# Ledger of designs, part 50: designed miniproteins, single chains, continued (5)

Each design is a single chain, and the fold is of that chain. pLDDT is the mean over its residues in the fold that is shown.

## One batch from the design tools (miniprotein)

Design m17833
Fold by ESMFold2-Fast:
Structure m17833 (fold): chain A 56 residues (1-56)
Amino acid sequence: DLLAFLTSVPGVGPALAQRIIDAGVRSLEDLYDLDKLTSIPGVDAGLAEAIVAALE
């Protein structure tokens, strides 16, 4: 579950996880797009890198 994965990442709360999904992230593969992640309000470069690190 994409929402459950996102909320497991330190620094990602339920509201931010939902915002990421609403911004067009539809799969775990979409989370490798750092430019897309950092375009979302509330996601800085460090948080985007933490999300990608959690995928590995």
Scores: mean pLDDT 79

Design m17834
Fold by ESMFold2-Fast:
Parts: sequence; C-alpha cells; structure tokens
Structure m17834 (fold): chain A 103 residues (1-103)
Amino acid sequence: QADLYNDAGNGFLGQGKYDEAIFYYQKAIELDPNNARSWYNLGKAYLKAGKYDEAIEYFEKSVELSPNTGLGSRSYRNLSDSYEKMGNFDQSQIYRQKSDELE
C-alpha cells in the first residue's frame, strides 16, 4: 500500500517535481508511519528542494525506525550532506562517521 505512493513520489522526484513527490510520500506515511523508506524518501525530496531543516527531521525519523541497516547508513549519509549544506560541518562529520560504521 505505502509502496504504491512511494513509487509515485519517486516518479515525481525523478522529474524534479518536488512538491508532488512530497505529497505522495506524505500519503505513504499516512498509510504506514513505521515505514522507514517513506521517511527517507520524504527527507530526500526536501533535501533536493533545498529545505534542509525538514530534510534533517525526516532522515532522523528514518534512522530511528531503521538504525542498523543499509537504509540507516544512507539516512546518516544524507544527514551528513544536509548539515554540510547548512554549514554545520561538525554535525556533518559526526553523521558521516555513523554512516561509515554501518558499512
């Protein structure tokens, strides 16, 4: 169920249609709020839209739901990238290390 909305969101994300991607990822979360992939996808859409504070919030939710997995590693990488985009290099380095520890 949530995967159908995630797939729709991914289609719009690939087209650079970030508002539409966000809408469908939010629908996926409404159906399954414990799906770490939906939170990861939402964070990625906000990151691509340049909305770094929201991206950080949603990647943190993704890692909370899936901390010791490849998705958790990718979420830590994107947390690192988001903090770097905001000029917070200390937090960027911390999350880069967390990502590397899961590989």
Scores: mean pLDDT 86

Design m17835
Fold by ESMFold2-Fast:
Structure m17835 (fold): chain A 77 residues (1-77)
Amino acid sequence: MEEEAKKLYEEAKKKLEEAEKALRQGNFDTAIELAKEAARLAEEAYKLGYEEAKKVLDQANSLIELAELFKQSRAAA
């Protein structure tokens, strides 16, 4: 269980890093998709008892909110 949870956590971190890169490049749709995947993986790891996954889940959710906010602000004419 811990071994599997750790793998999910590590995969979630990689997806979060990819989402952060997409956000910096202005690719908000890609950043949101990657961050949603990171959040899903981190939530699964957390449910399996990997407490550190909660931080990745929170960061991924924050990135989604931020990316959606930037997307909305640029759409304002």
Scores: mean pLDDT 83

Design m17836
Fold by ESMFold2-Fast:
Structure m17836 (fold): chain A 63 residues (1-63)
Amino acid sequence: GAKEEEKKKILRLIALKLRKIGLEFDLELAKKNNAPEEEIKKLEKEIKELEEEIEKLEEELKK
């Protein structure tokens, strides 16, 4: 039913947000430790991709 689909989307949204928090923490540590530019760019790309997925899912839940 619609409520079960909404619950699945909410759980996915929570999982994506937790993943983003973890990657943001990894990015801050990488910058603090002067990690290679390639590693920093990879983390920034992964965060951006997660932000886009989160935004799409949040928009679906607002409808």
Scores: mean pLDDT 84

Design m17837
Fold by ESMFold2-Fast:
Structure m17837 (fold): chain A 80 residues (1-80)
Amino acid sequence: SPVEELRALADQMLAGLKRLLEHLVKENDPDAEEVFDRNVELMLRYLEERAKAMGVPESERDELIEEFRKRAEQLRKELL
C-alpha cells in the first residue's frame, strides 16, 4: 500500500539521519545541529508531498509525519 511504501521510506530516511548525525558528532562538526535540522525539514516536506501525491488520507498522512518528527527529535536528544 502507499502508506507501507512511505513507512519504509521514512525508516530508510531515519536510518540515514542517524548515521549522518553520528558521523557529524564523531567529527565534532560545529554545524552538526544545523545540518541535522535542515535534513529533517527537507525529509518531512518530501514525505508530506509524496503522501499527498499518492492519495494517502489526511489522518494517515498526519500520523506518518508526526511519527517521523518524534523519531527525529528522539535522535536529536540522544546524539546532540
Scores: mean pLDDT 88

Design m17838
Fold by ESMFold2-Fast:
Structure m17838 (fold): chain A 84 residues (1-84)
Amino acid sequence: AMEEEEKQARARLEETYERLRAHFGPRDVALLETEKDGLKVYAVLHRDAGGETDRVVAEIQAAIDAGEKRPLFLEALSPEARAV
């Protein structure tokens, strides 16, 4: 069901956040929980993500423009962060 998929997506995002925070430290990794234009967004952000941050911003905007109401679970990670 959708609720189970959202629960699994959130759990994976939180696992990624804890793993990266332990490796890089709390200043370089953030877990974002926000709401924009009725859309809930959950994201793990790594400071050195480069163009991934722009991609995440574009994905959020595209979802808002499409009228998406389902929560988004996103990662803005460098190749180094993905290897952790």
Scores: mean pLDDT 79

Design m17839
Fold by ESMFold2-Fast:
Structure m17839 (fold): chain A 59 residues (1-59)
Amino acid sequence: KRQKILEAIGEILRAIGEQLDLELKYEKGEISKEEYEKKMKELEKRIAEARQRLDDLVG
């Protein structure tokens, strides 16, 4: 149970790091707005799913 909690937290932190990388790429013009928005939504979904798993483990 504790290991799964730490894994969920790690997944959230990793996804946040990927969001920051995407923001940097978008600012540099290396990615389109549509692709940026799509990938950001995918990362937000991953964060939401990891948060849900964390809630299930803690509740």
Scores: mean pLDDT 81

Design m17840
Fold by ESMFold2-Fast:
Structure m17840 (fold): chain A 94 residues (1-94)
Amino acid sequence: MVERALEEVERAARLVSSPDPETRRRAVEELERALREIARHGSPEDLARALALVGEAMARADPETRERLRLAVTRAASLAPQEKLDAAAAILEA
């Protein structure tokens, strides 16, 4: 399940820069769903990888899509225990 969720994050991350606003909105929703799965069931390494992909997507996104991604990350992060979030942050800094 988590491996599939990581693949879904990668696919959705590519679509957030789509010229079609509906495709961008749907991609953010799919990305949030996959992030929630990784937050609940993934390792700190899985979460770090997913957050790195989202960070890259945010850098390429328009301001509206970027804000939607930020909110999606915030909602998904609320599902992870603090220890997992701290470990994922440490991996991202390395």
Scores: mean pLDDT 84

Design m17841
Fold by ESMFold2-Fast:
Structure m17841 (fold): chain A 59 residues (1-59)
Amino acid sequence: ASAGELLAQELFLKGKFDEAVKVLEEDPSPELAAKLLEQAENLNLPAATVERFRALAER
C-alpha cells in the first residue's frame, strides 16, 4: 500500500471522511476507494460524500 492509501484509510477510521477523499484524489487507489465506498454506504454518510468515493472507485 502507498503512503496515501495508508493515510486515507486512517483518516476514514477516524471519521475524517472528507479528508480521506482528498487524499485519494491526490493518490488514486480505485480498489481502496471501492472498499471505503461500501463502508461509507453502510455508515449512511451524506450522499455528496458517498458519490465522491464512488467517483474514485469507478475511476
Scores: mean pLDDT 81

Design m17842
Fold by ESMFold2-Fast:
Structure m17842 (fold): chain A 77 residues (1-77)
Amino acid sequence: KLIDKLRKAGIKARKGSRDDEVIIKVPKGMTSAQVVKKLQDAGIDALIGRKPDEVVLYIDDNTTDEEIEKVVEILKE
């Protein structure tokens, strides 16, 4: 699952307020804007979070395993 895969990659992730929301901590080497752009380019709905070091991912039952793997790759350096 996305949260478990992100944690294995060293990224702190948690469930958001909505069932389709996953909140991630931006890796220290990136800005939230860079992360959002890379995720959107990969077809993942993402927005800058309320905190400058957080990004909100919108992931539902239609999100493919390939898309989840792409998210991990983008955030893992």
Scores: mean pLDDT 75

Design m17843
Fold by ESMFold2-Fast:
Structure m17843 (fold): chain A 62 residues (1-62)
Amino acid sequence: MRLETVTVRVPRQPGETPEEVKQRAIDAALAEAKARGGTVLDIETRILPDGSAVTKALVEVP
């Protein structure tokens, strides 16, 4: 088993709230972790000045 970091950046769509953009980034990071067969140990998300969201997930993979 090893630790990997999954980083996803999602641009804001017109009419989206910051919370909607954050949720899309989180969903994308969780999907990537699942695709790797990994277990998410930690997840952090932030909004950038341009309205994009960045999610970083720490994933334990086999």
Scores: mean pLDDT 83

Design m17844
Fold by ESMFold2-Fast:
Structure m17844 (fold): chain A 88 residues (1-88)
Amino acid sequence: MDEKEFDIEVAEALAIIAATVGMLAAKRQGNKKQYELFEKARDAATNPEKAPEVLREAAEQLKSLPDYDEDAVRLFETAAETVEKALA
């Protein structure tokens, strides 16, 4: 197995999980705009080159919410960093 390919697959999986957690948090808050943002982030996670930028943007948007989930923010930031390291 190619180590770089393996790291990219793991990074994609982590990004999809992070985006899914964000979608669930937004659904609990009834925030349709944030749900759509996280759905976009999940879709972008399947494209490693675009994933870091979209995931970081999602993390910043989530922080703009009054009752944002810090764990969801951390997951998006960690996923973005993991994808960037895998692509380097």
Scores: mean pLDDT 71

Design m17845
Fold by ESMFold2-Fast:
Structure m17845 (fold): chain A 57 residues (1-57)
Amino acid sequence: NEEIEKNRKEAIETAVKNIKKQFEESGMSEEERKELIEVIAEEYGLSEEEKEKILKA
């Protein structure tokens, strides 16, 4: 369980970092950022709270 949680957390953190970097470098729109977050949420089974945390980044 701990290993699964660690892997999932690191994957989410990496995804957040990539989204934030793209947002700052490419000028990604809020709508595009939200769409990427939804794709990640479906892939990793993110909760609504986790999706909101990523959006805040």
Scores: mean pLDDT 71

Design m17846
Fold by ESMFold2-Fast:
Structure m17846 (fold): chain A 58 residues (1-58)
Amino acid sequence: MLTLEEGIARVRELIESLPEVTDEQVDKVVAEVTPLMPTDEQRGAVAREAGRLAREKR
């Protein structure tokens, strides 16, 4: 299990490493990181941050 800070950092690293930001690739990042979160609230926060970072990179 990751802390919320580690989960957000992991999502940021994965999104920034993508050569093209597609919805499918973002969904894969969310699916990889959210199961590592200990609570549903932290999973939601990670998913929202992934969406925000994807929009900023597009």
Scores: mean pLDDT 79

Design m17847
Fold by ESMFold2-Fast:
Structure m17847 (fold): chain A 86 residues (1-86)
Amino acid sequence: MEIIIELIGGTTAQKMAMLAAGVSMEFAGGEVEIEIEGDRLIVTVKNASKEGEKIALDTARGLEKSGAKVRIERQGDVLKITVEGP
């Protein structure tokens, strides 16, 4: 599957959590690409494992608990998570 996590805005702690999630998903066997574009941080994972999916969803829940607004969408084999920071 493909996983796309986009953080818009966010605190330094939320950005660090996103980067840590990306690294963890790569070690779980995915192909990770990280893009920083102004106030956006995008983590794309190609060929994500089940472990990678769990990391992505757990990260989204953690960010939501930290005050971010989270939206999760599934379209076929693509999991898209959009996170809006405070």
Scores: mean pLDDT 84

Design m17848
Fold by ESMFold2-Fast:
Structure m17848 (fold): chain A 88 residues (1-88)
Amino acid sequence: PKIDPAEAQAIADDALAGVESNLERVEKLLKEGKYEEAIRESTIATVVAGLYIAAADILGVHDASERLRQLYERLLEIGKEAEEKLKA
């Protein structure tokens, strides 16, 4: 399907805002010592970010795809940190 570049960019911007909001929520849970919640929320957020990366790549919004990959990696780091904290 033919998509307008401005529409593709708007979709990518919305996806980025959503993932950034998810990252902030997960970071807050980690800081509050809510490790089980941080693990659950980071897991959900990484799946969502992965789907958005695939969508941004398909739409050709490569700057958004690259930024989403950075957020994805940060979500994985937080999830791992929460798991390590929970085991301690």
Scores: mean pLDDT 85

Design m17849
Fold by ESMFold2-Fast:
Structure m17849 (fold): chain A 63 residues (1-63)
Amino acid sequence: MEERGRELEARAREAEKEGNYEKAAELYSQAAVAFDLAGDTERAEELRALSEEARKKAEEKKK
């Protein structure tokens, strides 16, 4: 699960670099679930916050 979470986090960062904040938010959310299942609740909470921030940026772009 941790290895999967790291891959998802890396993909989220790439999506963010591309300006695809909606995709980044989804990938950060998936990474958070993977870390939570691995027992790393602190990292999961950080990734959920990043997912929320990415969603806010995606909404601002659509407005």
Scores: mean pLDDT 79

Design m17850
Fold by ESMFold2-Fast:
Structure m17850 (fold): chain A 55 residues (1-55)
Amino acid sequence: MADDPLFQQQLDTSVRLLSLAVRVATEGATPELEAEMAALAAESAALDAQLQAKQ
C-alpha cells in the first residue's frame, strides 16, 4: 500500500468529484457546481501526472 500524500489527495479528489457529479445529476448543474467540478478535474489531472512521474 502506497502511503503517499499525493495518492491520498488523488483519492480524496476523486471522492469529491463523485459527490459533485451525484449532486449535478439529482439537483441540476449550477455555474458554481460546474466551476467546482472543473477545478477538481484539473487538480485530479495534475495529481495523476505527478503520480505517473514518480514511477
Scores: mean pLDDT 77

Design m17851
Fold by ESMFold2-Fast:
Structure m17851 (fold): chain A 88 residues (1-88)
Amino acid sequence: DEELRKKEEELLRELKERLKDNKEAQEILEFIERMRELKERGLSEEEEKELREKLEEIQKKKEAIELIRKAAREIASEREGKEFEMRT
C-alpha cells in the first residue's frame, strides 16, 4: 500500500523533527526506518538476528519509547483537528 507507506514516512519525518534533541529517540526512529527498508527487500537470517538484538536493546529505552508514542499521538490528534476544522 503506497499511500500507507507515504503516511508512515511523513510520520517518521515529523517524529524526527519533534524529537531531534533526544538522541535515544533518534536511534529508535532510525531503527524503525531500517526495519521498513529491510522488510521491503526481504530479510536474510543474519539481518533478522541483528534486528532482534537491536530490538532488545531498544526495549530497554522505555522513556524514549514513551516520548515517541506521546509525539505520535500528538501528531495524530493535530491531524484529526485539521480535518474537523475543514469540514466545519
Scores: mean pLDDT 73

Design m17852
Fold by ESMFold2-Fast:
Structure m17852 (fold): chain A 71 residues (1-71)
Amino acid sequence: MTEEQNKRIKELVEKAIEAAKAGDIDTAVAYLEEIKKLSPSPVVYDVAVAEVLAAIDEETAAKLREKLAKL
């Protein structure tokens, strides 16, 4: 993964966290989908999802997991 890709993924993780905290689950999912497209492996995407889930409350995390599972 390039330094530019790593920086972009970190920016998208931060934006996904902010969107989820604001109650905008659809926007948070959109940022995670962009991270998935930039991720060279499923592990990179899984780590990014885990970081977002760890940074938000349990209720918001449950809503985000439900949306991701239906994709």
Scores: mean pLDDT 80

Design m17853
Fold by ESMFold2-Fast:
Structure m17853 (fold): chain A 90 residues (1-90)
Amino acid sequence: AAAEIAALRALVVTGDPDAVARLQRALLEHPDPRVRAEAARLLGQLGDTRAVPALAEALSDPDPRVREAAREALRKIGGPEADAVLAAEE
């Protein structure tokens, strides 16, 4: 919901040292697909290559919104690992 999305955005804005880990957890475990999609978007904004494996898993999320957010995040992060994941999607 909106409050949970605001909390995730706050992790990025405040520069929380655990932001990547907390966003990865929200992406893979949160029951609300809106929260999972926002976590993927925020991981893309951070650009941390450590997020690539979690974003690759999110490409198989049951919600198409989460899958598209993960794909966009991988494009924003870029680099050989992210490019290889996207190439496997065709």
Scores: mean pLDDT 82

Design m17855
Fold by ESMFold2-Fast:
Structure m17855 (fold): chain A 96 residues (1-96)
Amino acid sequence: SYEELLERAAEKAGLTVREYRVLNALDVLGPSTAREIAEAIGMSQATVSRTLRRLEARGLVARDPRTRRYSLTEAGREALARFEEELLKLLAEEEA
């Protein structure tokens, strides 16, 4: 049920669970390369790189071409906040 709650919260935030995991890793680690994110969350670098490119196209992350590090944008932080709000609502519904 926890994985189903994560999937529902992610959908309500306009994210996939994979996109949420990548954004959350950036929130915890700060500016990071695709390799550092992949190692932190146990995903392949290829999968993380594809996910980061999609998130960058949506304006949720920005990449510094000099350092190759990705960072959260304001929109990315708002998407994470929305995920947290939706997850808390779903958890409250299960306790009611």
Scores: mean pLDDT 87

Design m17856
Fold by ESMFold2-Fast:
Structure m17856 (fold): chain A 59 residues (1-59)
Amino acid sequence: SMAKKKEEIKKLIEEKAKEEGVEISEELKEQIAENAASLSDEDAEIAVEIAVLSIKDLQ
């Protein structure tokens, strides 16, 4: 289901953010997860990685 996939992507975002030392707001996390939930699992992982690293570069 989309809801389960979105929740799994949110967990991945949280893990990647901790790994990279990045703070991500709940609102931004929700947006990233919603956008990535429409992608394949492989593309979703890539999208999350890019999003987290982009946020890190802005901090």
Scores: mean pLDDT 82

Design m17857
Fold by ESMFold2-Fast:
Structure m17857 (fold): chain A 56 residues (1-56)
Amino acid sequence: ISREEAREVAERLARSPDRGVRAAALALLKDIDTHELSEEQLRRGVEGLLRLAAES
């Protein structure tokens, strides 16, 4: 997964009605914007966020 793809997923879920999903998405966006994340770190972040969204 690319940085741009991870950012798109996080931006979409930052608009979620679920507060927990929204908070996790905003945290991932901050990490993407402030750190040089590897593809593995980006994938793990997106997978965690999508799992949280599926639970909610």
Scores: mean pLDDT 82

Design m17859
Fold by ESMFold2-Fast:
Structure m17859 (fold): chain A 63 residues (1-63)
Amino acid sequence: MTKTITVTLPDNGDPSKQVTATATVTEENGEVKIEVEVDPSGSQGAQDNAKALAIDQARAAIV
């Protein structure tokens, strides 16, 4: 089955802007795969933070 985790964080230096990361969790043949996609328009730091948080939340959702 497929589950989607979405995380939104404020962009560095501009709290009016947000960076969104989406982690898709897919379970297949007893294995779990996590794929992450991040909004490329944000700063690199915000993108990295959003990806890390989305992956962490996706891992928590598996347990």
Scores: mean pLDDT 76

Design m17860
Fold by ESMFold2-Fast:
Structure m17860 (fold): chain A 82 residues (1-82)
Amino acid sequence: MDKELAERAKEEYELLEENWEKIKAELESMFPPEEAARLLEAVERAKKLLEEAKKAYEKGDYKEAAKLYEEAHKILLEAGRA
């Protein structure tokens, strides 16, 4: 379980890093400036947690990586609900 979530965090971080400028542009085009800024801040916070999760995965700390992955997704979920 934890190892699978840790691998997922690494994959999602790499995809998010690769597509970061596209994600920013899409959010800015789809939402009003205030809402886009709020969503971008949430995505940036989640990205930072996923980066930490990737580092934990590379060290073999799958439990910490899984925890950081879940925290990142909680931030994204809460941002999408507001």
Scores: mean pLDDT 80

Design m17861
Fold by ESMFold2-Fast:
Structure m17861 (fold): chain A 66 residues (1-66)
Amino acid sequence: LAKAREIAAKAPPAVQEPALRAGEAAAAGDAEEAARYMGEAVAAAGNEEDANNAGLAAVAAGGEAA
């Protein structure tokens, strides 16, 4: 998950862990948990740039976990 963590590092720490977990949940086929963690990441972001970085980190984490 090195690439996912590099992307997540551009966002505040509170956004990083939920975004990475959302990607892992999505790769596992758990859409409910993925949506929950992404919601937490977006809520912690507070702006569009941090929210976009959370989304990119989740996608990268999902790809690496799959």
Scores: mean pLDDT 74

Design m17862
Fold by ESMFold2-Fast:
Structure m17862 (fold): chain A 84 residues (1-84)
Amino acid sequence: NLKEAQEHYNKGLELYKQGKLEEAIEHYKKAVELEPYSRLGALAQYNLGLVLKELGKYEEAKEYFQRAADLFPNYSEARKALEE
């Protein structure tokens, strides 16, 4: 359900902006679960990577950046994150 996935993505983004990193992860994971192969799912996976990197979980972050890049190769942010 794209609408429900979008709502979870938006909640995750707001929590991330507030520094509530672990709560943001839960909402981004739900967005990925609902829309794993969509552009929204790729955005949620990229943002999961960002939050995991903030938490020092670099290997997990790289996996999510890779998944986002694999879904949408032209998503420049995910590709750049993998090149670092």
Scores: mean pLDDT 81

Design m17863
Fold by ESMFold2-Fast:
Structure m17863 (fold): chain A 58 residues (1-58)
Amino acid sequence: SHMAAVDAEIERLLLETARRAKKLMDELSKQGKSDDEIALEVQRLAEETRARIAALRA
């Protein structure tokens, strides 16, 4: 069903976002970025994912 396909895509996006967040945090930490700068970049990724999920549920 369409709803099942949407739920599967949301789960995929959440797992992908978690992996990307971990990699991003590691890369930025290695570059010497501050905790605040890392938090802002992770927040941007989370906001992007939230917008994509909202669009899928529209």
Scores: mean pLDDT 86

Design m17864
Fold by ESMFold2-Fast:
Structure m17864 (fold): chain A 120 residues (1-120)
Amino acid sequence: TAEEVAAARAAAGEAARARVAAIADPAELERLMAELRRVAAGFVEAARALLEEARASGNPEAIAAAERALRHAEEALRHAELALEAARAGDREAAAEHAGQAVRHLLEMADAAREAAAAL
C-alpha cells in the first residue's frame, strides 16, 4: 500500500540518519557526506534527462511524474549539501539529520521515476 511504501521510506531515512550519527571519525563523516552529495547530484542530472524524455513523449502523466522525480532529486541534493556543510563544521547531529532527509528524497525520486518510465 501507499502507507506501507511511505513507512518503508521513512524507516530507510531513519536507518541512514542512525548510521551517519554513529560515525565517530570526522574525516570519515566528511568523506561519506561528500559521496552522498556526488550521488545526489548524479540523480538530479538523471531526473533532468528523464523530464526531457517525458516532455518529448507529450504524455502528461509521464511529465507530471518526471517533474516530481526532479523535485525530489533537487531536495535530496540540497539536504546532501547541508549534510556535507554540517560534517565540515563538526556538527555530526545536523549531518545525520540532513543525510536521512537526503535518503528519503532519493527514494521518493526513485518511485516517481519508475512511475514516469511506466507512463512512457
Scores: mean pLDDT 91

Design m17865
Fold by ESMFold2-Fast:
Structure m17865 (fold): chain A 76 residues (1-76)
Amino acid sequence: KVVEELEKVKEAMEKESSPELAKLGVEAAEAGIEYYKKGDYEKALHMAKLAKQTAKLGGVEKAVEAAEKAIKLLEE
């Protein structure tokens, strides 16, 4: 679920944001996925929050929504 939502952040940011914000959002989402796979949920949560911030700056609603879902899953 967390990995699926962060993959959606990557796809939306690559498609809909500026290249600079896409790079930052994709890197944050990728780092979040890697931390989650390693069981580092605190760092995964930090990266998901960073991905949400870059998505908000880019106005990419689909990426913001996916990042929020990942954050909720990691906080519970």
Scores: mean pLDDT 83

Design m17866
Fold by ESMFold2-Fast:
Structure m17866 (fold): chain A 101 residues (1-101)
Amino acid sequence: TAALRAEAKALITKGAKALQEGDYEKAIKYFEEAIALAEAADPTSGLTAGGLLMLGEAYAAAGDYERAIEAYRRAAEVARAAGDEATAATAENNLARVEAA
């Protein structure tokens, strides 16, 4: 629904701010909530893929590379299914970088 998408976007904004402030626990929580709402609205959407990409970034920033890898893989899969090649490419590049670390 439009309401679920709007709430998911607001949570992504809050998560991004928490990530910028170095509050990785809060960022992860907001991105998880955003993904749940985005999936409820449309599991195969650019919004869901974007939320998963941001979750991967938050896990990587926190040093949780295993969860970051999982999130980036999911982000790339959802982005490809949504036809969002830009998000898929970003997720795949971030995945490769974390796997090389």
Scores: mean pLDDT 88

Design m17867
Fold by ESMFold2-Fast:
Structure m17867 (fold): chain A 82 residues (1-82)
Amino acid sequence: DEAVKKAKEFEEKGKEYLEKGKKREAGLQFARAGVLYRKAKDYEKAIKALREAEKLFEEVGDEKSVEFVRNLIEITEEELKK
């Protein structure tokens, strides 16, 4: 699945940014991975990636990105249940 391949690439970029201490950029990459995992209907991986993004955006004080990711996690959790 093309979406899963791209999601993995964004997760790797997120890890690279974390190694460099660039938490906001890392959060953005993990959020992108989560969106792509949702497109692939891999909701468990989507939630994991979005939770990592949430943590990073909270640590850097990016309230708008935290709100976006939290809303997307809630929607994805409901999709996972049914």
Scores: mean pLDDT 88

Design m17868
Fold by ESMFold2-Fast:
Structure m17868 (fold): chain A 66 residues (1-66)
Amino acid sequence: EKKKLEEELKKLKLEIQKELEKDGSLETWRKAAEELIKKYEELGDFETAKDIREVVEEHEKYLKER
């Protein structure tokens, strides 16, 4: 279960990069990341949820500098 979610996290990182380059569906990658965070928190794995949140915040900081 966690292994599958970790693979989704890696895929999400790549999708975030693609969406930023396309200047397209940025809201979609944000929602996907929030869903992953929620799933990990529901499993009681707050450490992994924190890791996912850090990825989201890193990209949000770059967007705020626009």
Scores: mean pLDDT 67

Design m17869
Fold by ESMFold2-Fast:
Structure m17869 (fold): chain A 56 residues (1-56)
Amino acid sequence: EEERTRLLDRARELFLKAVEHAKAGNYEEAQKYLDEATRLLEEALGRPVEGIPPPP
């Protein structure tokens, strides 16, 4: 489960970067970070992730 924890921690970091970029108006960069974070979350959970809205 250390591997899963590491993936979740990384996804969280990327999600926070996506939020920061979105707040700064860098939506294209925010989308890239959000996509990567979502993929890591899906890998860690082994299932589709729900409840993550598209960036503004």
Scores: mean pLDDT 75

